# Designed miniproteins, single chains, continued (2), part 76

Each design is a single chain, and the fold is of that chain. pLDDT is the mean over its residues in the fold that is shown.

## One batch from the design tools (miniprotein)

Design m6630
Fold by ESMFold2-Fast:
Structure m6630 (fold): chain A 79 residues (1-79)
Amino acid sequence: MKLSPEVLELEIEAAMAAMKAAVLVTTGASPEEIARAYEELADELRRLAENPDAPEELRRDSRERAEEARRRAEEARRA
């Protein structure tokens, strides 16, 4: 299965957001910076989940991952 260029671009953006969140966590960034990075990740995953060109499985997985990222943002803000 070949994904459309638009869907691949969204996957790259989500991967970059995930990497940013990981770097901020490992380098000891502030809770607010970590929360914002997870919020950015959740937003990118939501865009992927809402794209009609994305396969249903990818949309479902992205929706679940977006919910997880949002929870991690909330956890960071509580710390």
Scores: mean pLDDT 82

Design m6631
Fold by ESMFold2-Fast:
Structure m6631 (fold): chain A 80 residues (1-80)
Amino acid sequence: SKKEEIKERIIATLESVAKQNEKTNPKLAELVRKALDLVREGKSLEEIEPVFEEAMKVATPEQKAVLKGILSLYKKYEEL
């Protein structure tokens, strides 16, 4: 379904962000993996958003933009 395709895209993007940041920003990678687990478990935006807020505290401005993009995509996912 379209909803499943979007969920798979979110999961793939979060996994990529975590892998890309494992060496340069391990705390960000840890928090992104926590968000990834919550998405896989089908948790609500309300449960996932606080983890993104913690991730944004340790992220660069460029990384914050990526995280905001993923969060926006998850809001669209919940509307389906």
Scores: mean pLDDT 83

Design m6632
Fold by ESMFold2-Fast:
Structure m6632 (fold): chain A 59 residues (1-59)
Amino acid sequence: SMAPPAVGFVNKPAGITAEEIRSKFGGSDEYLDALTARVLSMAPGASDVPKGAILIDLS
């Protein structure tokens, strides 16, 4: 199936909220929910960078 462009995340700050994540990104509610879940599952300071992803700094 066709998927939205892959995004990668670096420098996750401790205590980042779902609302902060949603404010950084545009897209459908389902897309934002998926990105929010990915970011919230990361350890503070961790990175999640899929192959070919657009890199997003969360600091």
Scores: mean pLDDT 73

Design m6633
Fold by ESMFold2-Fast:
Structure m6633 (fold): chain A 106 residues (1-106)
Amino acid sequence: KVVLTESGGGTYKEGSTLTLTGTASGATMSALAFFRQKEGEGFELVGLQSSPATSLTVTLSNLKVEDTALYYWGASLESVSSSASEEDILNAMTYWGKGIEVTVVK
């Protein structure tokens, strides 16, 4: 039984630091990735752990209003190359977190 847990959502001030964490329990994953989706844009890769792990933490310093997005993380049972394209990484994810809302204000 695989369970995904996530943290780090909320409202942040411009110039502050955001820390997002995704953790998978019940199995070791072959790769973990964080993505974000800004308004009017597709998914953008924010962080990748391309070796076996149970957690990934992504830190964004000096936040801008433009960092406002829905942040999603995924976990893969298949190996993912660190040089893979964003699309290939996105398509490789086996499990997905529920999504993390991040709002950055002036």
Scores: mean pLDDT 84

Design m6634
Fold by ESMFold2-Fast:
Order: sequence, then C-alpha cells, then structure tokens
Structure m6634 (fold): chain A 62 residues (1-62)
Amino acid sequence: GGAAQAALEEQRRKTLQNQIAATQAQIAALQARIAAGDTSARPRLRAAQIALANLQETLANG
C-alpha cells in the first residue's frame, strides 16, 4: 500500500519545484529589466519575491 500516495506526493513536490524554478527565472528577468532602466518592473519583482517565499514555505511545510 501507499504507492499511489507516494506518486501524488512526488507529483506535488515536482510541481512546487517547477513553480519555484519558474519564479526564480522571472525574478532574474525582472532584475535585468530594472538594471536596464525599466523601473516599472519593481512592483512585479516584489510580487514575484512574495510568490517565491510562499512557494518555498509550502515546500518546507509539505
């Protein structure tokens, strides 16, 4: 028993890891835009940083 639960937990972990990686890539892109002079990216960067923190907390507590 438990094989189905193990598969679901692994899928959830992979989904969270993929979301973390995507959010980190988004943060890097937004930082590059700000460095290039696009200060309008600052609110998006803040939102992405909050999203990353929430995803990392979810992964740590799961």
Scores: mean pLDDT 86

Design m6635
Fold by ESMFold2-Fast:
Structure m6635 (fold): chain A 77 residues (1-77)
Amino acid sequence: MFKEKAEEMREKFERDYRLGLETRKLSPELRKRLDELAEEIEELIEKMEEAKSEEEFEKIFKELLEKVAEMGRLLTE
């Protein structure tokens, strides 16, 4: 269950992020920050795949949502 959900999140994130980078006119500084956030998000998705309990999964998922919200905020600046 957790591995399947994490895999779906990874696939969706990879598609959406790649499309965003290819289609948006971003400054080099903003792109670098987005790349850093993408790396952090990818690491959290990997931790979700390795989660052994629902409580552990929920904690990682909350961190993931916070990073995604930060990325969204940068895109609206």
Scores: mean pLDDT 73

Design m6636
Fold by ESMFold2-Fast:
Structure m6636 (fold): chain A 68 residues (1-68)
Amino acid sequence: SMSSDLVRLEKILQEIKAKFEAGELSPEQLLDRVDGLELHLDWLEEQEPDSPEIKRNRKLVEELRKLA
């Protein structure tokens, strides 16, 4: 379901953040992973625009880009 896809995406983004903060990812690796996940988020947003889950994932993407 869309909700389960968005929940899974949020967990992946949070795991990427944790790995970056632990020094396990370079800024380049962080941005490469975020770019791919943002494309998936764009596709999910086309199905259910304005959902709170989309907005939460967008904020995580923005947060991760600022860390790089």
Scores: mean pLDDT 84

Design m6637
Fold by ESMFold2-Fast:
Structure m6637 (fold): chain A 81 residues (1-81)
Amino acid sequence: REEAYRAARELAEARAKVAGREDEEFIEEVAERIVREAEELIARLGAERVLALLEEGIANTTNPATIEELRLLRRIVEALA
Protein backbone atom coordinates (compact mmCIF):
# COMPACT_ATOMS: atom_id res chain seq x y z
CA ARG A 1 0.00 0.00 0.00
CA GLU A 2 2.90 2.41 0.74
CA GLU A 3 4.21 2.05 -2.84
CA ALA A 4 0.69 2.62 -4.19
CA TYR A 5 0.35 5.67 -1.94
CA ARG A 6 3.61 7.17 -3.28
CA ALA A 7 2.36 6.95 -6.87
CA ALA A 8 -1.07 8.26 -5.80
CA ARG A 9 0.58 11.19 -4.00
CA GLU A 10 2.46 12.10 -7.20
CA LEU A 11 -0.85 12.15 -9.11
CA ALA A 12 -2.54 14.03 -6.23
CA GLU A 13 0.18 16.74 -6.33
CA ALA A 14 -0.45 17.24 -10.07
CA ARG A 15 -4.22 17.50 -9.48
CA ALA A 16 -3.72 19.84 -6.50
CA LYS A 17 -1.59 22.18 -8.64
CA VAL A 18 -4.35 22.37 -11.27
CA ALA A 19 -6.90 23.08 -8.49
CA GLY A 20 -4.69 25.86 -7.06
CA ARG A 21 -4.35 24.04 -3.73
CA GLU A 22 -0.90 23.81 -2.10
CA ASP A 23 -1.81 22.54 1.37
CA GLU A 24 -0.45 19.13 2.40
CA GLU A 25 -3.79 18.07 3.95
CA PHE A 26 -5.58 18.42 0.59
CA ILE A 27 -2.84 16.47 -1.24
CA GLU A 28 -3.00 13.68 1.39
CA GLU A 29 -6.81 13.54 1.10
CA VAL A 30 -6.69 13.29 -2.72
CA ALA A 31 -3.97 10.60 -2.58
CA GLU A 32 -6.02 8.50 -0.11
CA ARG A 33 -9.09 8.90 -2.35
CA ILE A 34 -7.13 7.72 -5.41
CA VAL A 35 -5.91 4.62 -3.53
CA ARG A 36 -9.44 3.85 -2.25
CA GLU A 37 -10.89 4.16 -5.78
CA ALA A 38 -8.18 1.82 -7.12
CA GLU A 39 -8.85 -0.71 -4.30
CA GLU A 40 -12.60 -0.59 -5.05
CA LEU A 41 -12.02 -1.11 -8.80
CA ILE A 42 -9.72 -4.10 -8.07
CA ALA A 43 -12.40 -5.52 -5.72
CA ARG A 44 -15.02 -5.26 -8.49
CA LEU A 45 -13.04 -6.41 -11.56
CA GLY A 46 -9.86 -8.08 -10.30
CA ALA A 47 -6.33 -6.66 -10.62
CA GLU A 48 -5.56 -8.43 -13.92
CA ARG A 49 -8.67 -6.96 -15.59
CA VAL A 50 -7.95 -3.45 -14.28
CA LEU A 51 -4.31 -3.64 -15.49
CA ALA A 52 -5.47 -4.80 -18.94
CA LEU A 53 -7.95 -1.89 -19.17
CA LEU A 54 -5.29 0.65 -18.14
CA GLU A 55 -2.80 -0.75 -20.69
CA GLU A 56 -5.49 -0.56 -23.41
CA GLY A 57 -6.24 3.04 -22.36
CA ILE A 58 -2.56 4.01 -22.59
CA ALA A 59 -2.26 2.40 -26.06
CA ASN A 60 -5.41 4.19 -27.36
CA THR A 61 -4.84 7.63 -25.78
CA THR A 62 -3.24 10.51 -27.72
CA ASN A 63 -3.26 13.12 -24.90
CA PRO A 64 0.16 13.17 -23.11
CA ALA A 65 -1.32 14.33 -19.77
CA THR A 66 -3.89 11.48 -19.85
CA ILE A 67 -1.13 8.96 -20.67
CA GLU A 68 0.87 10.19 -17.63
CA GLU A 69 -2.22 9.85 -15.39
CA LEU A 70 -2.98 6.34 -16.69
CA ARG A 71 0.66 5.28 -16.14
CA LEU A 72 0.48 6.49 -12.52
CA LEU A 73 -2.84 4.64 -12.05
CA ARG A 74 -1.23 1.49 -13.52
CA ARG A 75 1.65 1.80 -11.00
CA ILE A 76 -0.88 2.15 -8.16
CA VAL A 77 -2.79 -0.98 -9.27
CA GLU A 78 0.47 -2.97 -9.74
CA ALA A 79 1.52 -2.02 -6.19
CA LEU A 80 -1.88 -3.12 -4.78
CA ALA A 81 -2.01 -6.40 -6.80
Scores: mean pLDDT 80

Design m6638
Fold by ESMFold2-Fast:
Structure m6638 (fold): chain A 98 residues (1-98)
Amino acid sequence: MVEELRELADRLVELAERILELRRQIEAGDTSKLPELKRLEEEALRLEEELLAKLKELAPDPSDPVAQELLLYLQKKVAELALKEGIELSEKSKEALA
């Protein structure tokens, strides 16, 4: 049961990483990626809705250990994404200065 929610969370994280990369490409001038970005943003919104609906069904009480475990898992995934962004920015900055 917790595994299904983790799978949805993992899919959301994967989509978030791809959305961030597409946004960087668009900011760099590749506007051809705009349709793909919109599609992925729509998919992410759908998965967020599904995750929240399932979380509410399985753990309606926020003090529930299942809800706490999922929040910790999501927090960890968000932290991993933030670290990945920092690394990519450092590499791009190095290339621009070289």
Scores: mean pLDDT 67

Design m6639
Fold by ESMFold2-Fast:
Structure m6639 (fold): chain A 95 residues (1-95)
Amino acid sequence: DKEIAEKVKALLQKQIAKLQSQIAQLRQQLAQAQAENDHSRALALEIVIAIYESQLKQLQELLKNGASPEEAYKAALSADVSADELKELKEYAKK
């Protein structure tokens, strides 16, 4: 159980780092859209950033509070994660 908990924590940390990187890249795109007065693109980027920031907050709360493998897997499904990471979380959730 301790080994599974540490692996779940590592996968959550990896997903948080990936999502933070994606949000940072989207914020750069938003700044460019705003500078170009592309209001439609800026609005779309703001919506996507808000969704990703909500997902990031959920993953951070799970990391802080100690998530079960099942909770981590369900949260990862709502975030953009690799198929390999999802497969590992799914295996931990089964056991």
Scores: mean pLDDT 75

Design m6640
Fold by ESMFold2-Fast:
Structure m6640 (fold): chain A 75 residues (1-75)
Amino acid sequence: SEENKIKKLKEKLEEARKDAVEMLKQGYSPEEVLRYVREKIREAVNEIFGEDKAPSKEAAELIQKYFDEIKKLLE
């Protein structure tokens, strides 16, 4: 269901955020952290929605907001 897909996406995004914070603490560059987060978002979208399918509008909006938050974290 869409509800379960959004729930799984939120879980994966939160895991990636925690990893990003830990990477910054360990001295990884903002560029390396952004690359890691982009790859994790790509993997999550492919796993949840399928490799040849676009995410739903709700999921796409959630991903965009999340990415904007990560960019602010890296400032």
Scores: mean pLDDT 84

Design m6641
Fold by ESMFold2-Fast:
Structure m6641 (fold): chain A 86 residues (1-86)
Amino acid sequence: SMEAEELLKKMEEKVKEFEELYEALKELADAEGVQLPGAYLKLKKILYETYEKTKKLLEEGKYEEAKEVYEKGMKEVEELIKFYNF
């Protein structure tokens, strides 16, 4: 369905935005000789796990379950961002 395609596209855009930000921050941290905070690894894990689960459910035609997984994952990402003041 178009709704499933839109949800997948939104998730892919979120992953791409994060990957671009993560790589930029990692390059900066490496240049300064510091370690990237573990909070970014947690963000990456939540985002990627959410993407994989959402994609699998969409491929199985389980749109409502995919939407719930996406919304839960995005909420966890938002809460982590607020906690670490990203």
Scores: mean pLDDT 77

Design m6642
Fold by ESMFold2-Fast:
Structure m6642 (fold): chain A 71 residues (1-71)
Amino acid sequence: SAEDAFNQGLEYLSQGKFTEAREKFEESLKLSTDPKLKAKTNRYLGLVLHVMGEEEKAEEAFKEAEKLDPE
């Protein structure tokens, strides 16, 4: 599920496995229809992309999170 992929992404992130975390967060976004989960996932994806030096992609992920959850 989208939630399972998101949680696996968090697990990899806690282990410093940024490539695997990125893949799981991207998988969660492909499976998710819930705007709140997509917003949360995009925020963590943005953090991972920033750590990996992908600044432009990180900015896009953060921007998408704000659009999905303006609260």
Scores: mean pLDDT 84

Design m6643
Fold by ESMFold2-Fast:
Structure m6643 (fold): chain A 94 residues (1-94)
Amino acid sequence: SSKKEAAKQSLLNTSELYEKLAEESEDPRLSELLRRISELYKQLADVDIPSSDVAREAGLIIRAIGHEIDGDKDGVIKALEDLVALLEEIIKKA
């Protein structure tokens, strides 16, 4: 269906965004977390998830947090670690 295709494209686009952020990040820890999130979104795009919206919402939330707490590296790292845990749980349920 067109909705499933759009959801898959959204997950792939989100993966590409996190790959770019990882490449642009000078902090090795931040870069590693962003690269892991990119990988997880790629994995989500390859599974038939009825709740792909949950993974997309998590991506939107972390992006919003990044905009609000620009310069707070510890807060960003914590939010990214929480996103990794959420995405891994969603993949395990898929």
Scores: mean pLDDT 71

Design m6644
Fold by ESMFold2-Fast:
Structure m6644 (fold): chain A 65 residues (1-65)
Amino acid sequence: VIDVESPEEREKVLAELEEALKTETDPVARKLLQEAFEGVKSGKERVIDAEVVLGVNDIRKAVGI
């Protein structure tokens, strides 16, 4: 029931992915973020799955990798 994504939630995660892509310089991380962005945009990926990609990227940046 809590997994029902709203258009607002999808728009929010797309904005977060776009912002992460602007600041990311690692080609591998950019590819993963781009794939998550395209998946959410096309409806092939869930918002929660894209949030996991964002979270992993944030942790990587925090530890300097």
Scores: mean pLDDT 70

Design m6645
Fold by ESMFold2-Fast:
Structure m6645 (fold): chain A 74 residues (1-74)
Amino acid sequence: SSEEERLKEIIEEIKKNPEPYFKNPPRFQAGEKKVEELAKKFKVDKELAKLAYGKYLEEEIDEGIALIEKAVSK
């Protein structure tokens, strides 16, 4: 799925350069059940799963807002 593919990419990005994510964590927080599911699925720690899903939510929300703005403009 597009969610799984994007989360895998975000997880690899955080693994290579985690410092920016700890200094400026995503503005949205993932629910504990979703974090546990993702940590198990991708075999990563819960903190990494939490950061990755928070980043994914930010991107999805920003895209959703952009689509709504386009829909109401014309």
Scores: mean pLDDT 76

Design m6646
Fold by ESMFold2-Fast:
Structure m6646 (fold): chain A 65 residues (1-65)
Amino acid sequence: GADAARSAAVEEGEKYAKELQNIDEEQAKKLQQLKEEAQKSTSADEANKIRDEIVELYKKALEEA
């Protein structure tokens, strides 16, 4: 349901933001902002779209590392 999707997006956002904090601080800040948007999401579809953005941002940061 929506709660499970929201929790998954928030957890991934927080985990990736912490991982990037000492590698790419600007991307870490963007991940924290996406995490906050996921917390405000009211549907599973919305939460999953934000999660996809979190994953894409994390992949991009790793490619530049």
Scores: mean pLDDT 80

Design m6647
Fold by ESMFold2-Fast:
Structure m6647 (fold): chain A 71 residues (1-71)
Amino acid sequence: MTPAEEKMKMLLKEYEEVLKLPKEEITVESLKNIAGLFEQVLDLLKKEGNSGVEEIEKKIKELKEKARKLE
């Protein structure tokens, strides 16, 4: 497993745990922070030539849209 794949797996787990929180505990800041971490992993995946880059890009877009709606 590559370092980028390991980081992606950890971030997906953190993302799922954040989504399980009550709506009152989900903040714009937390969503933006997770999106930023996914962007870092996306850069690593692109450098490795990994497949699945498009799926991560979609998740980043969804996180940013959710953050915008909470503002």
Scores: mean pLDDT 71

Design m6648
Fold by ESMFold2-Fast:
Formats: structure tokens, sequence, C-alpha cells
Structure m6648 (fold): chain A 83 residues (1-83)
């Protein structure tokens, strides 16, 4: 799915921004990716990825960047397996 490939691109860019300490820019891209993922057919893998991304956004707002990165990487793997 073309939209899911765009969502993965936003996630990859967001992960790079998090590594650079650009948390607010990363949050914006993750939110854009989440909007695209929510429009995709809802498989168990996609639903789990959405939950992980929502939890990661909450962790980023708390300044827990390393934990958020781990959850985003898990969500990315689930999305990659679903397409």
Amino acid sequence: DYQMRIALRYIDRALALLQQGRVDDAIALIQRALALIQQAPQTPQIQQAIQLIQQALALLQQGRVDQAIALIQQARALIQQAI
C-alpha cells in the first residue's frame, strides 16, 4: 500500500530526528504517520502498531525518549510485516 510506505518514511525520518534531539519535529511526523496508518485496513498488526505509536507519543511528552524510540521501532516492524 502506497500510503503505508509513506507512513514508514515519516516514521524513519522521525526516528532520525529523535536521535538528533529534535523531539517536537519528530512528534509532528509521528502524528502524520499515525493519521495515514489509521486509514489503512485494520489488521491485528496494524492495531498493535497504532497502540505502540500512541504509547510512544505519551512517552515523548514525558521526556522518555529512549523508551519511545523502542516502541516506535516495534511499531515500524509490525507495519513493515503488514504491507
Scores: mean pLDDT 88

Design m6649
Fold by ESMFold2-Fast:
Structure m6649 (fold): chain A 87 residues (1-87)
Amino acid sequence: SIDEVLEELEELLKNKDFEKALELFKKTLSQMSDEERQEFLQRFVKILTEISKKEKDEKYLKELEELLVLALTMVHEITGKAPVIDN
């Protein structure tokens, strides 16, 4: 389920297992419909944002921010609208 994948992604990202998180993220998207991708990406963006706000390692924060930009770009492409995230 989407919830199980999001939980695994959050755990991998918190453990700084970035390469495994990125692989799981891409694999998950490849198996989804556009509607499922939209829901998944919106929830994933929220998880990434919360992890990033608490991250103190500047090098890892940059990797999280790059993944966040990628996810936001994908949401925008699917929905044709800017994602609702206040900077």
Scores: mean pLDDT 81

Design m6650
Fold by ESMFold2-Fast:
Structure m6650 (fold): chain A 140 residues (1-140)
Amino acid sequence: METIEDIFKKYVELENIISEGVEQGKLDEAEEKVTEMLKSLSPLEQAFVVRQFLNDMINLFKKALKENKKIPEEDLTRFEIFTRAASKAFADSNPEAAKLLQELADWIEEKRKSGKIPTEEDVKKLEEWRDKVLALLRAN
């Protein structure tokens, strides 16, 4: 029986793959690796990983809003890679969740390109996306 600790280790591995890909400029390779890893996870592990990643993103936006600072482009790129990879991973098993994750990835890309400081409306929109995606994954 996998423990919550084992699931958390998989989450850390996914974060390391993305961080290394961003640092090395190998964005497409990182997205492909994350997509294949997400496909290999159980539905419960997929929901856990998605929840943790979306919560990390929301917390970063809340911190940036509180400090009136821009989110680093590298952090937005990291979230864009994850959401695109998750969309591809879930396309066959959960097409509604995949569509929402693709829309979220496109929104993150626009925020990265705009370079604007996050707003309270941005945080609320991210929380709504998280809640909808997790409801579709049925493990929230």
Scores: mean pLDDT 85

Design m6651
Fold by ESMFold2-Fast:
Structure m6651 (fold): chain A 97 residues (1-97)
Amino acid sequence: KQEIFDKYKKERDEKLKALFDEVKSRLENETLSGPKVSPLDVKSLNRFLKEMFDIEIPEELQKLLAEKGTVEDVKWLLDGIRKIYAEIAKKVKEELK
């Protein structure tokens, strides 16, 4: 029974929620231009993130990405996820030492 893992899981989930809200807001404002992503690309991305990182993209965000999303939106999302996981992983490793 480890409160440390529960704490960092909660912090991760809160940071992911903030990231998803930011990407959603940016998509709603239509401030990005460039190559569009397809609905299939979005579904494949979500499946890959679930399998590799145990991350589920909210369905509403998946729909927005499929309708309006660009490759830049996907890169911003992936970079945000990478930074969150790197930060949490570092904190967990320090706590386990």
Scores: mean pLDDT 75

Design m6652
Fold by ESMFold2-Fast:
Structure m6652 (fold): chain A 67 residues (1-67)
Amino acid sequence: SELEEAAKKAAESVSKATGLKAEARVEGGEATIEVYDEEGKKVGSGRGKDLEGVTKAGAQALIQAQA
């Protein structure tokens, strides 16, 4: 789906920008992006229900991971 592709691309962009592991999943029409440090601790996350929401979720996860 377009939402799954958008979430995947957002996670890849966050991973590239942070150098950390970023994962994306879509469940029940909602995309989740999560960023993990080298020890496996979650350092950033965002959720979106549409393409605009996914863009915002990626930005939020990136900002949190860089804090």
Scores: mean pLDDT 84

Design m6653
Fold by ESMFold2-Fast:
Structure m6653 (fold): chain A 91 residues (1-91)
Amino acid sequence: MQVYFDVEIEREELPDGSVKVTITIKIRDANGNTIATLVVELVLPGSLSEEEQDLLAGVAALERLLEEAGHLFEPEVREKAREELARVRAA
């Protein structure tokens, strides 16, 4: 199945100094129709750099995408994506 992804990242500083990162993933088919929308919220330490926040949020978003919308991917693609996630987490 041919799909396209729109990804939005929003950051909100919380009063305790942590950062709330909200990732919205909108999945569209080849005709441009929205077939799924996933929202992932993470609360991360404010001591992390913006790049580290983006990396952790991206990993969490990809993990949830594979769990919630894994059926949109061929089995081989899902396995490869999970292997890459494990590699990033090990780094």
Scores: mean pLDDT 71

Design m6654
Fold by ESMFold2-Fast:
Structure m6654 (fold): chain A 85 residues (1-85)
Amino acid sequence: GPPVYTLTVTAPDGSRTTVTVGSASTLGQIAAAIQAATGLPAAAVAAILRDLGLDPNAAATAANLEALAAALEEKTGYTVTVTEV
């Protein structure tokens, strides 16, 4: 089947949550799920996507998710680990 991903989101305090990315998930939907998991303002997560030049309607790829994860850690201290399922 099409690739799917699991995102493990770790807060600066060490608390963890999991976000599942389906084959039909857009980057905007994933950003919204990360926002819900972290409590970060939606505008802050959306700004990271725009700063990376990523289209919120584009399909998730490992490269796009890893770029988003790296930017989130740099700007917020939240760590996102991308795992292909």
Scores: mean pLDDT 80

Design m6655
Fold by ESMFold2-Fast:
Structure m6655 (fold): chain A 91 residues (1-91)
Amino acid sequence: SMAEEEKRKKRAERLREVLKRAREELEKVITPPEEKFKELFEKYKKEIEKSMPGADEELKELAAEVAALTEYLLEQGREELVREIEEKAIA
């Protein structure tokens, strides 16, 4: 229905704002090597395509970027910092 489509659009917009904020916070604290980032980005882009097939491409790319940066932080042993960024992004 049209009402369900509007509700999905509003959720997508909120998710976009959260992801944009998360990316900004992640970029302040970590810069992965280009090759490593591309590897993680492609991995998560494929996963996101399966989990959010109805989302627009910009939202999928943003989600994949955030996921890639987050996994790199976790590989560096910075789980506490990941939690802080999640809290800032949803505030």
Scores: mean pLDDT 82

Design m6656
Fold by ESMFold2-Fast:
Structure m6656 (fold): chain A 74 residues (1-74)
Amino acid sequence: MSPLEKEALEILEEIRKLAEELPEEEKQRVMDNVETLEKELKEAKTDKEKAGILAMLKRLKDEAVQMLEEQKKK
């Protein structure tokens, strides 16, 4: 397993844990994106492709954190 793939899998797990704290609608959206990116990561052949997916995963994690903060403001 490449270092990029390992880091991506670790971020996937972090996103899943964050999603558990979200309301059903936001949780479903985040989990759908997690499933899509996990599939793309498995299909990635080059380090450049894996790095791109890792960047998308980092973005998804940031979005999940923001969704959780927005929920706390309601």
Scores: mean pLDDT 81

Design m6657
Fold by ESMFold2-Fast:
Formats: structure tokens, C-alpha cells, sequence
Structure m6657 (fold): chain A 75 residues (1-75)
């Protein structure tokens, strides 16, 4: 199904992103936060539901923290 393909794509993207972060020596706490954010998105898709406001806030915080890390590595 389309949902299953979307989940598989997200899991592949998650694996590649986490491997890249580890190669760049990202803090363990950041790696865990990003992994959890992707897992939250996957669960919402698998359950056919919308993200809660708390889940959206967590994902936004993870995206911001990842962005800050990328800026530090590129600067």
C-alpha cells in the first residue's frame, strides 16, 4: 500500500541520516532525539492518524537541534 511504501522510505531515510550523524560525531542525545522524531512520524502513518500537538512540538525541536548541529559542522 501507499502507506507501507511511505513507512519503508522513512525508515531508509532514518537509517541513512543516523549513520551520517554518527559519522559526523553528533551528540548521542541528538541522535536519539532525531531517531525518536522519525519513529513518531512512522507510528502516526501506520495508525492512520494525525500527529498530536505534543508530537509536532517534539519533531520541531528535533528539526531545530539537527539544523543547529549542521550549521556547526558546516561553519
Amino acid sequence: SMNQEQVETLREQQKKLLELMKKLNAPEELIQKVEEAVEIMIKAIEEGRELTEEEKAFIREAQQALGDFVQQVEA
Scores: mean pLDDT 85

Design m6658
Fold by ESMFold2-Fast:
Structure m6658 (fold): chain A 77 residues (1-77)
Amino acid sequence: GPIERLSDEEVERELADTVAEANKLIEEYKKNPKNRNIHIKLISLIVHLFALAVASESPEVRERALQAIKDIIKKAE
């Protein structure tokens, strides 16, 4: 799939962009926690971060992606 064909530089860029989008959605979710569409988008971003962690050959990128998932889950609770 598209993630499997990303270079390490593209994985790092995608990771940074996905984290930024997730943080923006978390702030929107805090303002409207009953919005199902925001909740679904957050889940989709978590799944994407997990896929980036698996696709990366770099342990550091994998650790950052997994930490980002943990931070998103904690902030969304």
Scores: mean pLDDT 77

Design m6659
Fold by ESMFold2-Fast:
Structure m6659 (fold): chain A 74 residues (1-74)
Amino acid sequence: MKEMEEALKRAKEAREKGVAEGKALFAEGNAAGGAGAAIRGIGDAVDLVLEARKKLKSEEEREELLKRAKELGV
């Protein structure tokens, strides 16, 4: 459970950071850089969730992780 919670927290932080950087770059007129930053943040978040899923032994725990990740917008 703690490993799942830590992974979800890190994934959420990675996504939020990438999106925030993307918005800042977009506001500065760097649309390509903004899109790239947001995509990288989302990709990092997905990778963190997938790595955590591989460490889980129960199918129910893996489904719960993915459900919570989706609810957090990962």
Scores: mean pLDDT 79

Design m6660
Fold by ESMFold2-Fast:
Structure m6660 (fold): chain A 88 residues (1-88)
Amino acid sequence: MTIEEIEEMLDKGVPVEVLAEKLYEQLQGKISREEALKIARVLKKAYPYIKKGDSEKAFKVVDEEMKKLGLSERSRSVVYSLLESLIK
């Protein structure tokens, strides 16, 4: 899965479930379907700030949402990796 595919899905405003399925398929055996849904929710919530170039707010929203949803350390690492790639 390329970062460009994720960015296009976020920009189109695809449903959380659609983004989560794509993440789950690409990360098979590394995260659960439930964790993929949590990652998708975090990314969708942060994307408006990423698109505006507000990196500080994007990271703040990500940190707050990950804490609220109780993401695993592995899932948090995936979110940060994707966030860094999207911010560029």
Scores: mean pLDDT 81

Design m6661
Fold by ESMFold2-Fast:
Structure m6661 (fold): chain A 80 residues (1-80)
Amino acid sequence: MKLYITTADGKVYVFEVKPEDRASDLAEKMVEQLGLHRDAIPKDGGYVTTADGDVLYLPKDETLVVDWKGPGQTYTFEPL
């Protein structure tokens, strides 16, 4: 399924993710594909933040709702 992520700078990013993916799996994809600094992502997983300290959120016309459950947890995706 697709995850839409808007950052504080107004950029929108799209990822192909699975319901069974962990927060750490998405964090690694964010580092690799978006060039986020590794120090903005906890080493043992967790929430991904931008350089400005903002957390991931969906755009106003989002297709999916995402609950980020933190390190070692499987995050849940819900279609609108």
Scores: mean pLDDT 47

Design m6662
Fold by ESMFold2-Fast:
Structure m6662 (fold): chain A 108 residues (1-108)
Amino acid sequence: MDEIREAIDILEEGVRYMEEHPEETPARLVLTVWQAASLGPHVIAWLREKNLPDQDELIKRLEEIGKRVGELLGMTLSTVVDPSVPLEEGVKEFIELAREVRRLLEEV
């Protein structure tokens, strides 16, 4: 429970920060995506250990989201070298994915 709660809190704080501080969004997006990517495997391991009912569908969706978050992290790191990479679409997609993860974890 604590690990899921921590993951939700970090995602919610990151989304809120990006919405409240758009001028700092690129730096905070990188940090938020990195933190989310680091927590994903721990949350999935915790769910598997607890053997919650109907967890298989939840785990599968979290793994799919984790893969996409990894792709977005690659995109954000690329902007350090090539600022022409379209980050705005990645920011919007990440916010949607973060909201979906929060919704899924709140239903546990």
Scores: mean pLDDT 66

Design m6663
Fold by ESMFold2-Fast:
Structure m6663 (fold): chain A 104 residues (1-104)
Amino acid sequence: SESKKQLAKEYSEEGVKLLEEGKYDEAIKSYEKAKEIFEELNDKNGIRLVANGYKAVGNRLKEEGKYDEALKVYEKAKKIFEELNDKEGIEEINKAIEEVKQEQ
């Protein structure tokens, strides 16, 4: 449905704004809401957008030294990239996960 697609896009945009504000937990919740709607719609481009959003949140958590939280968010992104068979996304997220593990 068009209204659901718009709502998912708005949650994704809110996630970006919250991430820019350093509100990581709220950003994750907004992306999770977007993901649920995009999955209902089988919107692969929207699902990929959410995976990239999780990756961005993980990167910020890593910069803050929140390694366990970063790993949890990176693993969420990894599962999505794997479901999409996105080889580039999988390679990028695996590298990010390994970098965090080396810092622990």
Scores: mean pLDDT 89

Design m6664
Fold by ESMFold2-Fast:
Structure m6664 (fold): chain A 68 residues (1-68)
Amino acid sequence: APSAEERERALRELPEVALIQYFVSRITGERLSPESEAFMEAVWAAASEEERARAEALARELLAEEEA
């Protein structure tokens, strides 16, 4: 399994993953480590409105699929 360090690096290399996970955590109330939370918040702040809207829509679809 990838280490926590490798996983965090993947989030940095794949901003889309960080944006989606940010919204999933906010909707579900699930807390990641403070370090991962801070990183996701920074990526979100740097994202465009289009990127944020896409990540929100995809996160909501993923959560709806789990409830179906």
Scores: mean pLDDT 70

